# Designed miniproteins, single chains, continued (2): the designs that were tried, part 37

Each design is a single chain, and the fold is of that chain. pLDDT is the mean over its residues in the fold that is shown.

## One batch from the design tools (miniprotein)

Design m5263
Fold by ESMFold2-Fast:
Formats: C-alpha cells, sequence, structure tokens
Structure m5263 (fold): chain A 88 residues (1-88)
C-alpha cells in the first residue's frame, strides 16, 4: 500500500512538472507532495496523511487546465481510497 501510494504521488509530480500550469502554484503543490511523501516514509498516522492530501487537493482545485485538474483529482481520490481501505 505504501509503495502504491508513493507510485501515485510520483505520477502526480510528473504530471505537474510537465504541465503549463502557473509556476508558483506548481511549486506549492510539489512542496506539499514532498511533505506527504516524507510523512508516508516516517509512518505518520492516516489522519495526518489525509490532512496533507486535503491541502494538496485544495491547491489542485486552483489549476486552470481542466483536463490536468481532473487527472490530478483522480489520482488524489485513488490515494484517499487506499488510505480509507487500509490503515498505515
Amino acid sequence: IKEKILELLDRLKELIESSDADEELKQKILALVDELKKLIEEDASTSDLKKKLKEILDLVMQIEDEELRKELISILEEIQKLLDEYEE
């Protein structure tokens, strides 16, 4: 589960880095993704992981590219489902 979530986060980072989205917004999202990856590596509580995921989602909702936004939301929803289905 940890590995699958990290793989999804790497995919999310790749999509954001390759996008034409606002650079400042991209940097903020990438920083939060790196924080979430660190929390996962430190075996943080599922509550802390879900809180960080919510912060990422709130920034992703600000992306102007509708297709990119939908793809990123889909990835975040899959991560949320994994966290809900399985504890740490």
Scores: mean pLDDT 80

Design m5264
Fold by ESMFold2-Fast:
Structure m5264 (fold): chain A 80 residues (1-80)
Amino acid sequence: SEEVEQLLAELEQAMADALAAMRREADPEVRRRIREEVLARAQAALDLLAARGAPEEVVAAGRARLEAFRAEADAIEAEA
Protein backbone atom coordinates (compact mmCIF):
# COMPACT_ATOMS: atom_id res chain seq x y z
CA SER A 1 0.00 0.00 0.00
CA GLU A 2 2.99 2.33 0.50
CA GLU A 3 3.67 2.35 -3.26
CA VAL A 4 0.01 3.23 -3.95
CA GLU A 5 0.06 6.04 -1.36
CA GLN A 6 3.36 7.37 -2.74
CA LEU A 7 2.09 7.31 -6.34
CA LEU A 8 -1.10 9.17 -5.37
CA ALA A 9 0.94 11.78 -3.47
CA GLU A 10 3.21 12.18 -6.53
CA LEU A 11 0.16 12.57 -8.80
CA GLU A 12 -1.35 15.18 -6.47
CA GLN A 13 1.94 17.13 -6.46
CA ALA A 14 2.26 16.83 -10.27
CA MET A 15 -1.30 18.15 -10.72
CA ALA A 16 -0.65 21.06 -8.32
CA ASP A 17 2.61 21.91 -10.13
CA ALA A 18 0.85 21.72 -13.51
CA LEU A 19 -1.91 24.11 -12.40
CA ALA A 20 0.69 26.60 -11.12
CA ALA A 21 2.65 26.32 -14.39
CA MET A 22 -0.52 26.75 -16.50
CA ARG A 23 -1.57 29.83 -14.51
CA ARG A 24 1.83 31.49 -15.11
CA GLU A 25 2.14 30.45 -18.78
CA ALA A 26 1.15 33.08 -21.38
CA ASP A 27 1.21 30.72 -24.41
CA PRO A 28 -2.14 28.88 -24.79
CA GLU A 29 -0.51 26.05 -26.79
CA VAL A 30 1.99 25.43 -23.96
CA ARG A 31 -0.83 25.54 -21.34
CA ARG A 32 -2.84 23.01 -23.34
CA ARG A 33 0.20 20.73 -23.68
CA ILE A 34 0.84 20.85 -19.90
CA ARG A 35 -2.83 20.00 -19.24
CA GLU A 36 -2.97 17.14 -21.76
CA GLU A 37 0.32 15.57 -20.61
CA VAL A 38 -0.66 15.58 -16.92
CA LEU A 39 -4.18 14.27 -17.65
CA ALA A 40 -2.79 11.41 -19.77
CA ARG A 41 -0.16 10.45 -17.17
CA ALA A 42 -2.61 10.61 -14.25
CA GLN A 43 -5.24 8.58 -16.11
CA ALA A 44 -2.66 5.92 -17.07
CA ALA A 45 -1.38 5.74 -13.47
CA LEU A 46 -4.92 5.36 -12.05
CA ASP A 47 -5.79 2.68 -14.63
CA LEU A 48 -2.58 0.82 -13.71
CA LEU A 49 -3.41 1.02 -9.99
CA ALA A 50 -6.91 -0.36 -10.65
CA ALA A 51 -5.50 -3.16 -12.85
CA ARG A 52 -3.04 -4.11 -10.06
CA GLY A 53 -5.85 -4.43 -7.51
CA ALA A 54 -5.48 -1.19 -5.55
CA PRO A 55 -8.40 -0.65 -3.10
CA GLU A 56 -11.50 0.67 -4.87
CA GLU A 57 -11.75 3.59 -2.40
CA VAL A 58 -8.17 4.66 -3.22
CA VAL A 59 -8.76 4.54 -6.99
CA ALA A 60 -12.06 6.43 -6.58
CA ALA A 61 -10.30 9.15 -4.54
CA GLY A 62 -7.63 9.45 -7.24
CA ARG A 63 -10.26 9.74 -9.98
CA ALA A 64 -12.11 12.43 -7.97
CA ARG A 65 -8.85 14.38 -7.63
CA LEU A 66 -8.26 14.04 -11.39
CA GLU A 67 -11.77 15.42 -12.09
CA ALA A 68 -11.04 18.36 -9.76
CA PHE A 69 -7.78 18.97 -11.66
CA ARG A 70 -9.61 18.87 -15.01
CA ALA A 71 -12.19 21.42 -13.82
CA GLU A 72 -9.50 23.78 -12.48
CA ALA A 73 -7.37 23.40 -15.64
CA ASP A 74 -10.44 24.13 -17.80
CA ALA A 75 -11.06 27.31 -15.75
CA ILE A 76 -7.45 28.44 -16.29
CA GLU A 77 -7.81 27.86 -20.05
CA ALA A 78 -11.07 29.87 -20.04
CA GLU A 79 -9.26 32.77 -18.29
CA ALA A 80 -6.66 32.88 -21.07
Scores: mean pLDDT 82

Design m5265
Fold by ESMFold2-Fast:
Structure m5265 (fold): chain A 72 residues (1-72)
Amino acid sequence: SMEALLEEIERTMREAAEYAAEVGVDEGRLRLVEAHGFTGTAAARMKALLERGEPVEEATRAGVAIARETLE
């Protein structure tokens, strides 16, 4: 279902954002790109938010919103 797919996407994006927060955004960049699978737009937005000190949850929320727009 679309709901189950979005839950999986959110989990994957959160894990990537947590990794980038731990190792640094530049080093974590490839993990962010790999996690998003749809477009570089979600990864780029999450990277920008993390770089300016936004929390992991805010970056994850933004990435999921872009993924939802792309899928719908």
Scores: mean pLDDT 74

Design m5266
Fold by ESMFold2-Fast:
Structure m5266 (fold): chain A 67 residues (1-67)
Amino acid sequence: MSPEEVKEIAASVPGVDEEQAEAIAEAYARGGLDAAIAKILEMNRAGKLSPRAALETLRALSEAHKA
């Protein structure tokens, strides 16, 4: 999975804006899937991303990682 694919996947999730998708993809570029997951959880903890959007993004990235 590339950072570009991560950005597209995250941006496709309802409740994730383009800036949030970019931040998740940048985390992936720096530290892989674990870093992307950590970024999603950080945004949720900070109240910047809803629990629903965080869960849906985590599921979408997990599915794409196995493809």
Scores: mean pLDDT 84

Design m5267
Fold by ESMFold2-Fast:
Structure m5267 (fold): chain A 66 residues (1-66)
Amino acid sequence: SMLKKLQLEKKIKELEQKKKELQDEKKRLESLYPNLSEKGQLSVQRMLDEIDKEIAELDKQIKSLK
């Protein structure tokens, strides 16, 4: 059905947009990392680990829909 195809394409675009936003945030955090305190670096490393997990999950979801 055309409607189901459009809904699927919209869902894929939404997931790809979320992935892009996470990749952009990761790059921002990585650029800040060398200039942070030790406590700041530990906090950012935890955020980077969570971002990597979320990106991997989004990649799995996108592949399952294609």
Scores: mean pLDDT 87

Design m5268
Fold by ESMFold2-Fast:
Structure m5268 (fold): chain A 66 residues (1-66)
Amino acid sequence: GLSTLSDQQRLDSAKDLEEEGKKAEKQGDYLTAGKLYQQASELLKDVDPKKSEELRKRAEELFKKA
């Protein structure tokens, strides 16, 4: 597929998004937290599928609270 990011860039970007998601979740901004975890999950889909699935499930849970 067309990809503009290296695996390392995807890992680093996903980590940053996960940290921002945790901050949003702690503030009660469940919609923003869910979107951030969903973006991190998509970045990790091909490079860390287990973590991608974990973040996808967290996003779904947060969207239910939003």
Scores: mean pLDDT 82

Design m5269
Fold by ESMFold2-Fast:
Structure m5269 (fold): chain A 75 residues (1-75)
Amino acid sequence: SEVREAIGALLFGEERAPEAVEYLRRNPEAIEALARALKDFEAAGGPAAFALVRRRVASILPPELLARVEAALAA
């Protein structure tokens, strides 16, 4: 799915990160899916795994998209 590809590009693909950012801007459901994926990493790998992927996302996303992901995580 496009959502899965965008999340993969953010977490593992440096070259495709700008395309993934644009996809998140246009598709609010992808923000919710990304927040869910981060919670799944926390559930599976504990706080250390969550901190690692959260740091990666924070280094890539523009402030406005990062704020939306953080709001979804808090919900």
Scores: mean pLDDT 78

Design m5270
Fold by ESMFold2-Fast:
Structure m5270 (fold): chain A 82 residues (1-82)
Amino acid sequence: TSDLNQANQLTQQAIQYLQQGNSDQAIQYGIQSADYYIKSGNPSQAYNNLNQISVTGAQNGLIDVSIIIGNNLVDSINQYLS
């Protein structure tokens, strides 16, 4: 679906922003991608991608990304981010 395509593109942009050290954009794009994955019927992919963004953020010293994405993970995936 178009939602799945949007989710994939937003995920790639979030990863690119992580590589650039842009925490704010990485967080925004990561959360938006999760919403689109959930709307497309792929909540497991939303979980996996948010988890990867959180871990990658921590590994690159972007601790704010790790904390904020990690804190939103359960709500975004299990409660369906409104």
Scores: mean pLDDT 77

Design m5271
Fold by ESMFold2-Fast:
Structure m5271 (fold): chain A 83 residues (1-83)
Amino acid sequence: DARDKVWDTFRDYLKDLIEELKKKGVIPEEVAQELMEALDNRDIEKIKEAFRKAAKESKDPVFQKRFQILADNLEENDKRIVG
């Protein structure tokens, strides 16, 4: 299924990003764990909530905006997998 392929790509990209941001201290470890768990479970509502939390708690304004955009895209595109 094309949607599953898009999801796998999105998930893998986000997992790599989250691990990097956690190592650099940009996001708290607790937020990183919540995001990773939500991604593993493909729980769209939990992922959206975790993105909002990451946007609020990120130490870098660039990543605050990035996580806000990801949350907004997921909110608007529940019918499509957001890349």
Scores: mean pLDDT 76

Design m5272
Fold by ESMFold2-Fast:
Order: structure tokens, then sequence, then C-alpha cells
Structure m5272 (fold): chain A 90 residues (1-90)
């Protein structure tokens, strides 16, 4: 359940980011990182926290890499779209 909750939160964060709600996206990616850590999914946790930190610091180059890693790990098209959006802001 923590893994599935984390995946859902990542998708929600990705959609918020693309919609311009960067504060909402950062909160959701931090929540996802905590859920993945609880489930022992440390690669997903690191990528989710990486996305949150990079977006909050306006480091969109690092954000695009973290979001690409999240997309690879989750198979989420919403997350891939968020990675592309971050790349356009860099």
Amino acid sequence: SDRQDGIRLVGQGARRFVDGDYDGAVRLFRQAGRRFRRSGDYSLSAAAYGAAVSISSRDYGSASRALDRLADLTGSRDVRRAADHARSQA
C-alpha cells in the first residue's frame, strides 16, 4: 500500500507541476518520497525527493533528470510529461 500510495502521489505531483502549481508538486513529491522510504523502495524515494528539492530550488535541469528517473521506475506518462516540462524551463 505504501508503494501504491507513493506511485499515486508521484502522478498527482507531476500533474500539479505541469499545471504550474510548483508548491503543490513539491509537497506531493515529498509525501511520495516518505511513502517509498516506508515501503523500502529507496530508488523511488531518492528520485521523488530529488524532484521536490530541484523544483523548490528552481533547478529545472536537475528536476528533469529526477523526473526522468521517476518515469523510468513507475512507467508513468504523466511523470514523463513533467520531465519534458522541466526540461523546457531549464
Scores: mean pLDDT 91

Design m5273
Fold by ESMFold2-Fast:
Structure m5273 (fold): chain A 78 residues (1-78)
Amino acid sequence: MLSREQQILQLQRQIQALADRTRALIDAGDYDGALATLDEQRALLDELGALTTDPQVQAGIARALAEVDALRAEVRAR
């Protein structure tokens, strides 16, 4: 059973792994795959936001969500 702290760390690791995968897919020209991983990142960021009330972590999540949305728009424009 994971503690809340362990759940937060696990989600952060999953988000980073998906971000790395998204970049690799974009570089390979797999825009459909990139969009799928961006949607997964968004869902995990929403889960992370529900687990924390720390204003610094919330600010980081808001920035990451904005970056995901911007990259999603860029990929969709291609």
Scores: mean pLDDT 82

Design m5274
Fold by ESMFold2-Fast:
Structure m5274 (fold): chain A 67 residues (1-67)
Amino acid sequence: MVDDILKEYDKRLAEAEKILGRPLSEEERRVFRRTAVDEFVARHGYNLSVEEIKKLKEEIDKIIEEE
């Protein structure tokens, strides 16, 4: 799940930066990551609680913000 979300995030990030013709700011990347989690969960029909989704977003943010 986390690895699949990270793959989706990377693809969408690259496409967004290509469309915009510029790299996203760190704040834009954070918003984009949170949106990617919500969209991934919705598309794949995962029945996660609000707290589980929040925990997943925090885990992904930590992975990306840590080397």
Scores: mean pLDDT 73

Design m5275
Fold by ESMFold2-Fast:
Structure m5275 (fold): chain A 112 residues (1-112)
Amino acid sequence: SIEEEFDKISKELEKLLEDPEKYPPVKILELINKLIDLFEKDPSLISKNKELIKKIAEYFSNLLEEHPDDKEIYEPILVRLLKLLKKYDPKLLEELLKENPVLKEIAEENNI
């Protein structure tokens, strides 16, 4: 059931991330939050889904640049993701922070 739930959520999220401007941020963030819940239940999904995680990181980078006033809404979700990556795939975290420098400030503020 975890694999089936992950496949459903990841496919929906990937479709929304192709054209994120067409969708309310709350809908995308809710799917990301559900995906993070699944990563916490099965951390092996992280290493199998690096490209999707990179797209999610790019989405948060864009939110920080375009919607900084809404930071308090999406930052807790971003922090959850960064902490999971630090624990289970620190190399991927390093790559994401290098590709998305604005996320590095959030990571440093949260001791990640």
Scores: mean pLDDT 88

Design m5276
Fold by ESMFold2-Fast:
Structure m5276 (fold): chain A 82 residues (1-82)
Amino acid sequence: MSREQEAANTRAGADGLIADAKKLLEELKKNPSREISQKLTIKLVAAGILAAALDFLGDTEAANRYRKEINELKKEFEEIEK
């Protein structure tokens, strides 16, 4: 696999995890539950790992975009858990 292909696959993975996290966050707003909270936490952690991997692969612009989006989702999650 080429470095460019690895970066493309990593972006696709990050996009999927962030989409899942957004879905779980909306579900958590409707029905607060420990299970949904745990799933959301796992998705956000995994997305953060992929953002770090993108930075390592030289896609710093994509890494920074994902980190910003993850931080916004984390802030919304913290407000719900209050």
Scores: mean pLDDT 85

Design m5277
Fold by ESMFold2-Fast:
Structure m5277 (fold): chain A 67 residues (1-67)
Amino acid sequence: SDAATLRAIGLASPSAIARTALGESAREGMSGDEARAALRTAAQNASTPEESAATRAALDKVEAAGL
């Protein structure tokens, strides 16, 4: 399921922001489009460049999974 895929990508991410965003997206039954939008917003609001980059890497994994 999309929720299971989003949760798996989140759990594999070193980014706390990505883990939170993808965990919430999976819990709320968000679409892949909504999850990707949440990750873009999270990356833009990240407090460090490293956290932003790790969050964008999680976005790339969501896109690679076809979501």
Scores: mean pLDDT 83

Design m5278
Fold by ESMFold2-Fast:
Structure m5278 (fold): chain A 73 residues (1-73)
Amino acid sequence: SQADVDAALRIGRGLVEAGLYEEAIPAFRFVLDSPAATPEQKAEAYRLLGEAYRGLGRDEEAEEYYARARELE
């Protein structure tokens, strides 16, 4: 549901802010897999996945997710 997507984005963002990058990834994956997620919400999820992967030192994957976010903007 839209409420579940909103909750997943909020939780994932909080986890990224706390430096819990690996723990944040499933929340954003949930958003991307949800039919209820808007293109704007999917773009945000991709951008936050980029931040999470960069936090993990996985720069190539981070760049790919940032590129996907830009495609939806």
Scores: mean pLDDT 88

Design m5279
Fold by ESMFold2-Fast:
Structure m5279 (fold): chain A 79 residues (1-79)
Amino acid sequence: ASALSSSRFAKMLSAVSELLSEYSSVSKEALINALVKRTGVSQPDAENFVQSMEKHGFLLKDSNGEYFNPRSKGKGKLL
């Protein structure tokens, strides 16, 4: 299912933006775990959200398969 409440979508989107601002790169597993902890969503819901974000071009992968924001000033990796 791809239907998310507006509030829930906004919370996950905000958390992704914060993570990609804090870190230069984030693994898929670390991103999903951080979304669960920061927003209180279930792991499958966080996985579905990450997949949706990637399909819409909001998440880019580097050569190591880690997510990054090219506009981010974040440092270090979350793996």
Scores: mean pLDDT 75

Design m5280
Fold by ESMFold2-Fast:
Structure m5280 (fold): chain A 65 residues (1-65)
Amino acid sequence: SKAIKVSAEEIAKALEELAKKGEISEELARRTAQKVRDIYAGKATWSDMSAEEFEAVLKAVEYLK
């Protein structure tokens, strides 16, 4: 939203928590967290994510609500 911004580290933390709960694999969480960090650092774009990685990000953002 315009008022609240989600940081790369908040998404990475949510992905780690989802993996601990068994909602996603630990490998997918690590891979996706690195991708998110790369995007925030300007090294990649959201379109460089696989569908599985992007779905994991959406779950992480939902988890943070």
Scores: mean pLDDT 80

Design m5281
Fold by ESMFold2-Fast:
Structure m5281 (fold): chain A 69 residues (1-69)
Amino acid sequence: NSDSLYSKAKSLLSQGKSYSDSGDVDTAGKLYKQAITYAFEYAKVGGDDGRKKFDDLADEIGDNSNRMP
């Protein structure tokens, strides 16, 4: 379901943050890419609320990715 896709995206983002904080920016980058993929799939099925949540999640992923060296 759409909630499952959103949960996967959030989980991958959280894991990416953890790896970035520990200095493993390569692994963090891979996890951020996976997170955005699941967030995009969520946007396709979530309607207007899904697009809004996708935008918020994509911004958070982008902000965290931009903070990496």
Scores: mean pLDDT 77

Design m5282
Fold by ESMFold2-Fast:
Structure m5282 (fold): chain A 87 residues (1-87)
Amino acid sequence: SMEEIIKEFTEEVIEILKSLGLNDLAEFVKKMGEQLLKGAPLFSKEELIERLKAFGEKVIDMLKAAGVPDEAIERVKEIFEKALEKL
């Protein structure tokens, strides 16, 4: 399901951030994912795809702004691409 894809993406990103000691950023990503999931029943499949893309792009931009290592950012990009492939 779309909700399962969003949840899986969010949980995998949070796990990476926590492994790097970035607990505040992990909590922020968790809240963004929860907000997207809360709205999911109100959106079409196409709208959810667009919102998931925006969510993933925003997360990547935030990681770059926070100075997260390129290797960890690449890992998040791989998780994001994997989520989009399931759509």
Scores: mean pLDDT 82

Design m5283
Fold by ESMFold2-Fast:
Structure m5283 (fold): chain A 67 residues (1-67)
Amino acid sequence: MQKEIDKLEDEVVRLARELGGEQSGQELREGLRFTRVSSEKTTDEDIKNTLESSVVLLRRVLAERKA
């Protein structure tokens, strides 16, 4: 599970960096890490599902920008 979440975080950060620059990618990575560490109600499965949805949305936006 952790390796899958790490790969998804890397993909989300990469897409955010492509859309908003390096600062956006860094801020998003820090936000994701803080959510995982500080939230007692958040499970690894919830994080993975959220990241997968985020990747789909970011890929769509990036594809529209490239067109």
Scores: mean pLDDT 68

Design m5284
Fold by ESMFold2-Fast:
Structure m5284 (fold): chain A 104 residues (1-104)
Amino acid sequence: SASQEAQLAALQAQIAALLARLDAVRAELARAVAAGDWARVAALVAEIRALVAQLSDLVNQMMAIIKERGEMTPAELETLLEAGARIVGAAALIRALERELARA
């Protein structure tokens, strides 16, 4: 429906914006790690965790609408696969850094 298409377009735009923010925070995180600024690393890990939670919520909302509609476009599949891969990668990075922070 036109309403479902409008909701999906809005969710795709929100996912794209959060992925761009995740990239920016990950770049800041790399700089903080290189500088040995572990207090900043801890703060940035918390920010990435919040972004991953927001992305997961938007992905779940998008999946619910697609399931109700009964079909998935190639663009929707691409968005979901990209978001899913980025969530998994960010979660793995957080776990590795939380182990380092506990050791430090």
Scores: mean pLDDT 89

Design m5285
Fold by ESMFold2-Fast:
Structure m5285 (fold): chain A 74 residues (1-74)
Amino acid sequence: MLTEQQIESMFNFIKSYIESNPNASDEEKETIIKWMLIEAGVPEKEAEETAKKITEALNAGDYEKARELLESLG
């Protein structure tokens, strides 16, 4: 399970990535988020499903939902 510190660090990295790469494709966003989750010990299938949901939330500007999705892995 992800720790609160890991969730905060990941969320801040995701925000920074989106701000630095506003033209990133959904596939690029999903790939970066998926890899961060896998490196943190999340199983590949769960990481893939969660990365897609986080990308959808970010595209909607729903940063609260994106954070909640990360917290669901904790």
Scores: mean pLDDT 82

Design m5286
Fold by ESMFold2-Fast:
Structure m5286 (fold): chain A 102 residues (1-102)
Amino acid sequence: APSKEEQEEKVVEKLLEKLLELGVITEEEKEELLEKFKEPEKWAELARWLLEKARKEKNLEGRALLVQLAGYAAKKAKDEELLKEAEKEGEEIEEELEKEKE
């Protein structure tokens, strides 16, 4: 079975690929984000940056993916406050998606 680290890297890559497909990030930003997820000391800062980017994102699907990445980074950073912020943003996005149900 793949290691936990390999599974985590695959999840991050999948989320970044979806963000790239939606035009939320560039290919260069995808590579930069993947690099930052390898730096434990940057995880809390990365989570804050992703949450800030999500709050400015107009595409609801892209916003949801950014919040999911932020939650993952906050969880790895063991920052309970940032994790709760990501959970709140996720709830707000879910409410917006329910209102815009196609």
Scores: mean pLDDT 78

Design m5287
Fold by ESMFold2-Fast:
Structure m5287 (fold): chain A 61 residues (1-61)
Amino acid sequence: MMEEINRALATMTVTVGTRYPMSPEETYRLTLSLAKLGIIDERLGKDPSNREAWEKAVKEA
């Protein structure tokens, strides 16, 4: 599970590049994508309408 998270982060980094810090929106989108893959929280990621919960998770990260 942690390995899958690291894989997803590495893939995103390769695509976007590691030189720029991610904006809150970029972080939110990444978190949502990882959740849809069932890595963070399968139930939460299933319903993207729970955007508020995602913003809280990102804020606490």
Scores: mean pLDDT 52

Design m5288
Fold by ESMFold2-Fast:
Structure m5288 (fold): chain A 99 residues (1-99)
Amino acid sequence: EEVERIREEIDKLIEKMQEDLKNASSPLERLKIASDYSVEIDKLVKRLRELGVPDEEIREIYERAAKAGNPVMALKLAVDRVVEAREAGLSHEEILARS
């Protein structure tokens, strides 16, 4: 199954990303590494969406990347959470209380 191959590729990519982030010599280098891996993860995620993988599983992939130390993915998840809360009708005050 192509979906299983892409999942394995994402798992390997996140592991390699975590290692490269630990070896970064500066905050700027870390941000560049995080950004480059985020682009590659996004390409694989877009392919999974095309194959019918649900949004909940895609969110889990982004959460795993953020937990592995990727600040770009962490920011993306924070922004997505705020947007979802606003779409659900929560006020600005309610969003701030929850974050």
Scores: mean pLDDT 80

Design m5289
Fold by ESMFold2-Fast:
Formats: C-alpha cells, structure tokens, sequence
Structure m5289 (fold): chain A 77 residues (1-77)
C-alpha cells in the first residue's frame, strides 16, 4: 500500500477512537466500547497491510485496549 492509503485508513481509525473518547467522557460506556472496537479492527488491518508502521499501530492498539478495559470497569462499577 501507499502512504496515502495508510494515512486515509489511519485517520478513519483515529476518528473512531475520538468518538469512543467522547462517549467515555459522557459516561456512555457501551457506545465508547463499540467505537474503540471499530478503531481496533481498522488498526489490526493496518498492522497486517503496513508492517513498516507496526510500532505506531501497536501503541494505538494498546491505547484503545486500555480504554475498553476502563469503560468496561466503569460500566459495571
């Protein structure tokens, strides 16, 4: 893939992550988890297609995984 292809898909994942962050701030934890999971799916596909960006993508996957865990804990607490 090209850098332009990477940037377009990366921005799509970042948008889902930001939607998740907005829902989290509003206490809408189910919606936050759904948005974070959509971001994670796109990041995982990018990791497969663009292994040269693996360090960046793995950091983003760790970030959304932590946020999903936080949302899940806050939802049941």
Amino acid sequence: GTEEEFNAKFQEAENYKEEGNQYFREGKYDEAIDSYNEAALIYEKLLEEFPEYAELINKKLEEVSVNVLKAAVFKVT
Scores: mean pLDDT 87

Design m5290
Fold by ESMFold2-Fast:
Structure m5290 (fold): chain A 93 residues (1-93)
Amino acid sequence: MEKEIEEVADRIAAAAEANDMAGVNEIVEEAKRRLGVEATLEALDRVYRTGSRAQKLVAYTQKMGLLVQEGKIEEAKEVLEEAIKEGLLDEPK
């Protein structure tokens, strides 16, 4: 499964860099169906930790949506706090 998680993370990162939000959504939905929610969250976390600002924003948005859908509200709060601390949600100054 590690190779599949890495492949999904790479595909999400590439679609995010291309501003292909429909592609990002399709990749995330396919990953949930094939690998499950936890593996999909791990792929999104990899993009969030290693990506550009644009890739991190996409990964953040998808991860937050998935955590909320799964009822993982405390984990969603932690992701939000990390994004605020990193200045990811701040406008460029």
Scores: mean pLDDT 81

Design m5291
Fold by ESMFold2-Fast:
Structure m5291 (fold): chain A 78 residues (1-78)
Amino acid sequence: DAKEKARIGAIQTGGQALGLRIATGGIDGSARVESKSPNGSGVGVAEGTEVTAKATVDGETAEVKLTAEEVLELAKKA
């Protein structure tokens, strides 16, 4: 359905936008970074970072809000 396709498109767009922002300048401001290492070294996961994406297919518009973790997981699976 067009509404479902718009929702999937919004999720994919959000994933791509997050990746590009990280590559080009990072996410400024409210992101929390959590390290799995006790000494705080290693890979930080941006918590509290939210991406809002929209897509329109056949007149149906979908808007999704995703955390950085959810966006990365969905982009990797899709």
Scores: mean pLDDT 52

Design m5292
Fold by ESMFold2-Fast:
Structure m5292 (fold): chain A 94 residues (1-94)
Amino acid sequence: SNEEKLKELRKELEELFKRLLRASPEEVPAITEEILKVFEEMLEIIKKMDKEKQKKELDSLRGFVEFLRDVFRDNPIVQAMTDEILEKLEELEK
């Protein structure tokens, strides 16, 4: 189901977040690209959901992105990735 696939992708995001916390500066670009890819896959699934479920899932993702921005406030690569994700979220919320 779409819900089960989103749960699996959410677990993948949690593992990538843990990797990012332990990452050297040289590893950050590769991990942020993987995070962006997982977000793009989640957004493609969310697009196929009904409007009410879509809103709830988008609100949840926005919360996670804001959390990433706060934790990695001083990391310009992570900030750039989260800016891109927020832009995609805003376009889908129209």
Scores: mean pLDDT 85

Design m5293
Fold by ESMFold2-Fast:
Structure m5293 (fold): chain A 74 residues (1-74)
Amino acid sequence: MEKELEEAAEAIEASVDDAPSSLSPLQREFAARLREVLANSDSREEKKRKIRELLEEYKAELEKARAELLAKRA
């Protein structure tokens, strides 16, 4: 489980390198939130649930941010 959570954190961190600079703050924010969840004294099951929710939220926010950037550039 801890390895799975660590891999999720690494995936978010890796995505920062490929993002436009305007999206980097959002990606760093979610990476920090993920690390905070991992550092919490929550149960294993609670951490798994929070990680899944965080990843889904991150994907949705990233997509929204990309759409907003595209609209602003137009």
Scores: mean pLDDT 66

Design m5294
Fold by ESMFold2-Fast:
Structure m5294 (fold): chain A 81 residues (1-81)
Amino acid sequence: SLEEKLREFLERAMEAYREGGLGAAVEVADEEIRRALEEGDYELAKALTALKMLFLELHAQGRSLEEIEAALREFLERLAA
């Protein structure tokens, strides 16, 4: 499902963030968006782009990793509804 794909993406992005910071998380997001576009999954690509933009906004605001992860999980559930 879209929700399962977005949850898997979020886990990978958060792991990359913990290991390599914002740049690593952005690289994971851009790779997954590119893959979705190449496969013609425009709904997934749009949802991934929205999650990436929210991640960047929350990081820019100086939110904690816990707050970022919680907000992204809530947003993901709304995107997949």
Scores: mean pLDDT 86

Design m5295
Fold by ESMFold2-Fast:
Structure m5295 (fold): chain A 71 residues (1-71)
Amino acid sequence: SIDELLAEIRKILEEGGASEEEIEEILKHVREGNLDAAERLLVRLYLEGKISKEQATRLGKLMKEAKELLE
């Protein structure tokens, strides 16, 4: 479900050191189907060192799953 996917995204971002504001903005974009905006924010977090390469890879797979659920 989308709710389970959003919970997994939150968990990874919290473990990676993203702020609550950053997490909520990303989750809002995913819920709204604005996956391009969510992916841009994830790239920013990676470049800022707030998520690891492994976390970014896992989040990329979850974004693909979100796209399939929201189409």
Scores: mean pLDDT 85

Design m5296
Fold by ESMFold2-Fast:
Structure m5296 (fold): chain A 76 residues (1-76)
Amino acid sequence: MTAEELEEAKKKALEDAKEAAKRKEEILAQEKYTGSEEAREQARITEEIMNTTEEKEREELIERLYERRKEVAAAR
């Protein structure tokens, strides 16, 4: 996972976030399924994103999630 791939994924996630309210349980189930402690933390952040009603807070949480993913990718 490269930084460029993370940036594109973040852009797509921001666009999908408005539609993702209807997919929140699918996304949470998928991320919980990954099973690692890091994936569980990312699923927790995703749950906060899906429960947020304001667009600005949702965008901030998505950026935080992808910054975390970038840090994990850089560490490994």
Scores: mean pLDDT 66

Design m5297
Fold by ESMFold2-Fast:
Structure m5297 (fold): chain A 100 residues (1-100)
Amino acid sequence: ETVVKIAREAKNKEQVAATIVLAASLDPEARKAVRDEIERLTGKKIEDNLPALLKAMKELSLDQLIEVAKAGIEAARKSGNQLALDAFTEALKKLEELSK
């Protein structure tokens, strides 16, 4: 609930990146999927902690953050974590608004 609200209120790329990290913290499978996708996009290994994920996400473009959010959505859907799914979905919607 609170993470979904934070996602809806995000106004820039940095705030959306923080929202994706918070959403990833709600589900271990989504956290792994987000980290794996960032590693794929950057070619860099990332430590399994939220500050390292946030730092890496700041290096990503809006299009790359969209791909990370999509990976989080897929993982959250497979795990059945509705709160994480809703949070990633709102983050994706905000990224698409910012990319216009």
Scores: mean pLDDT 82

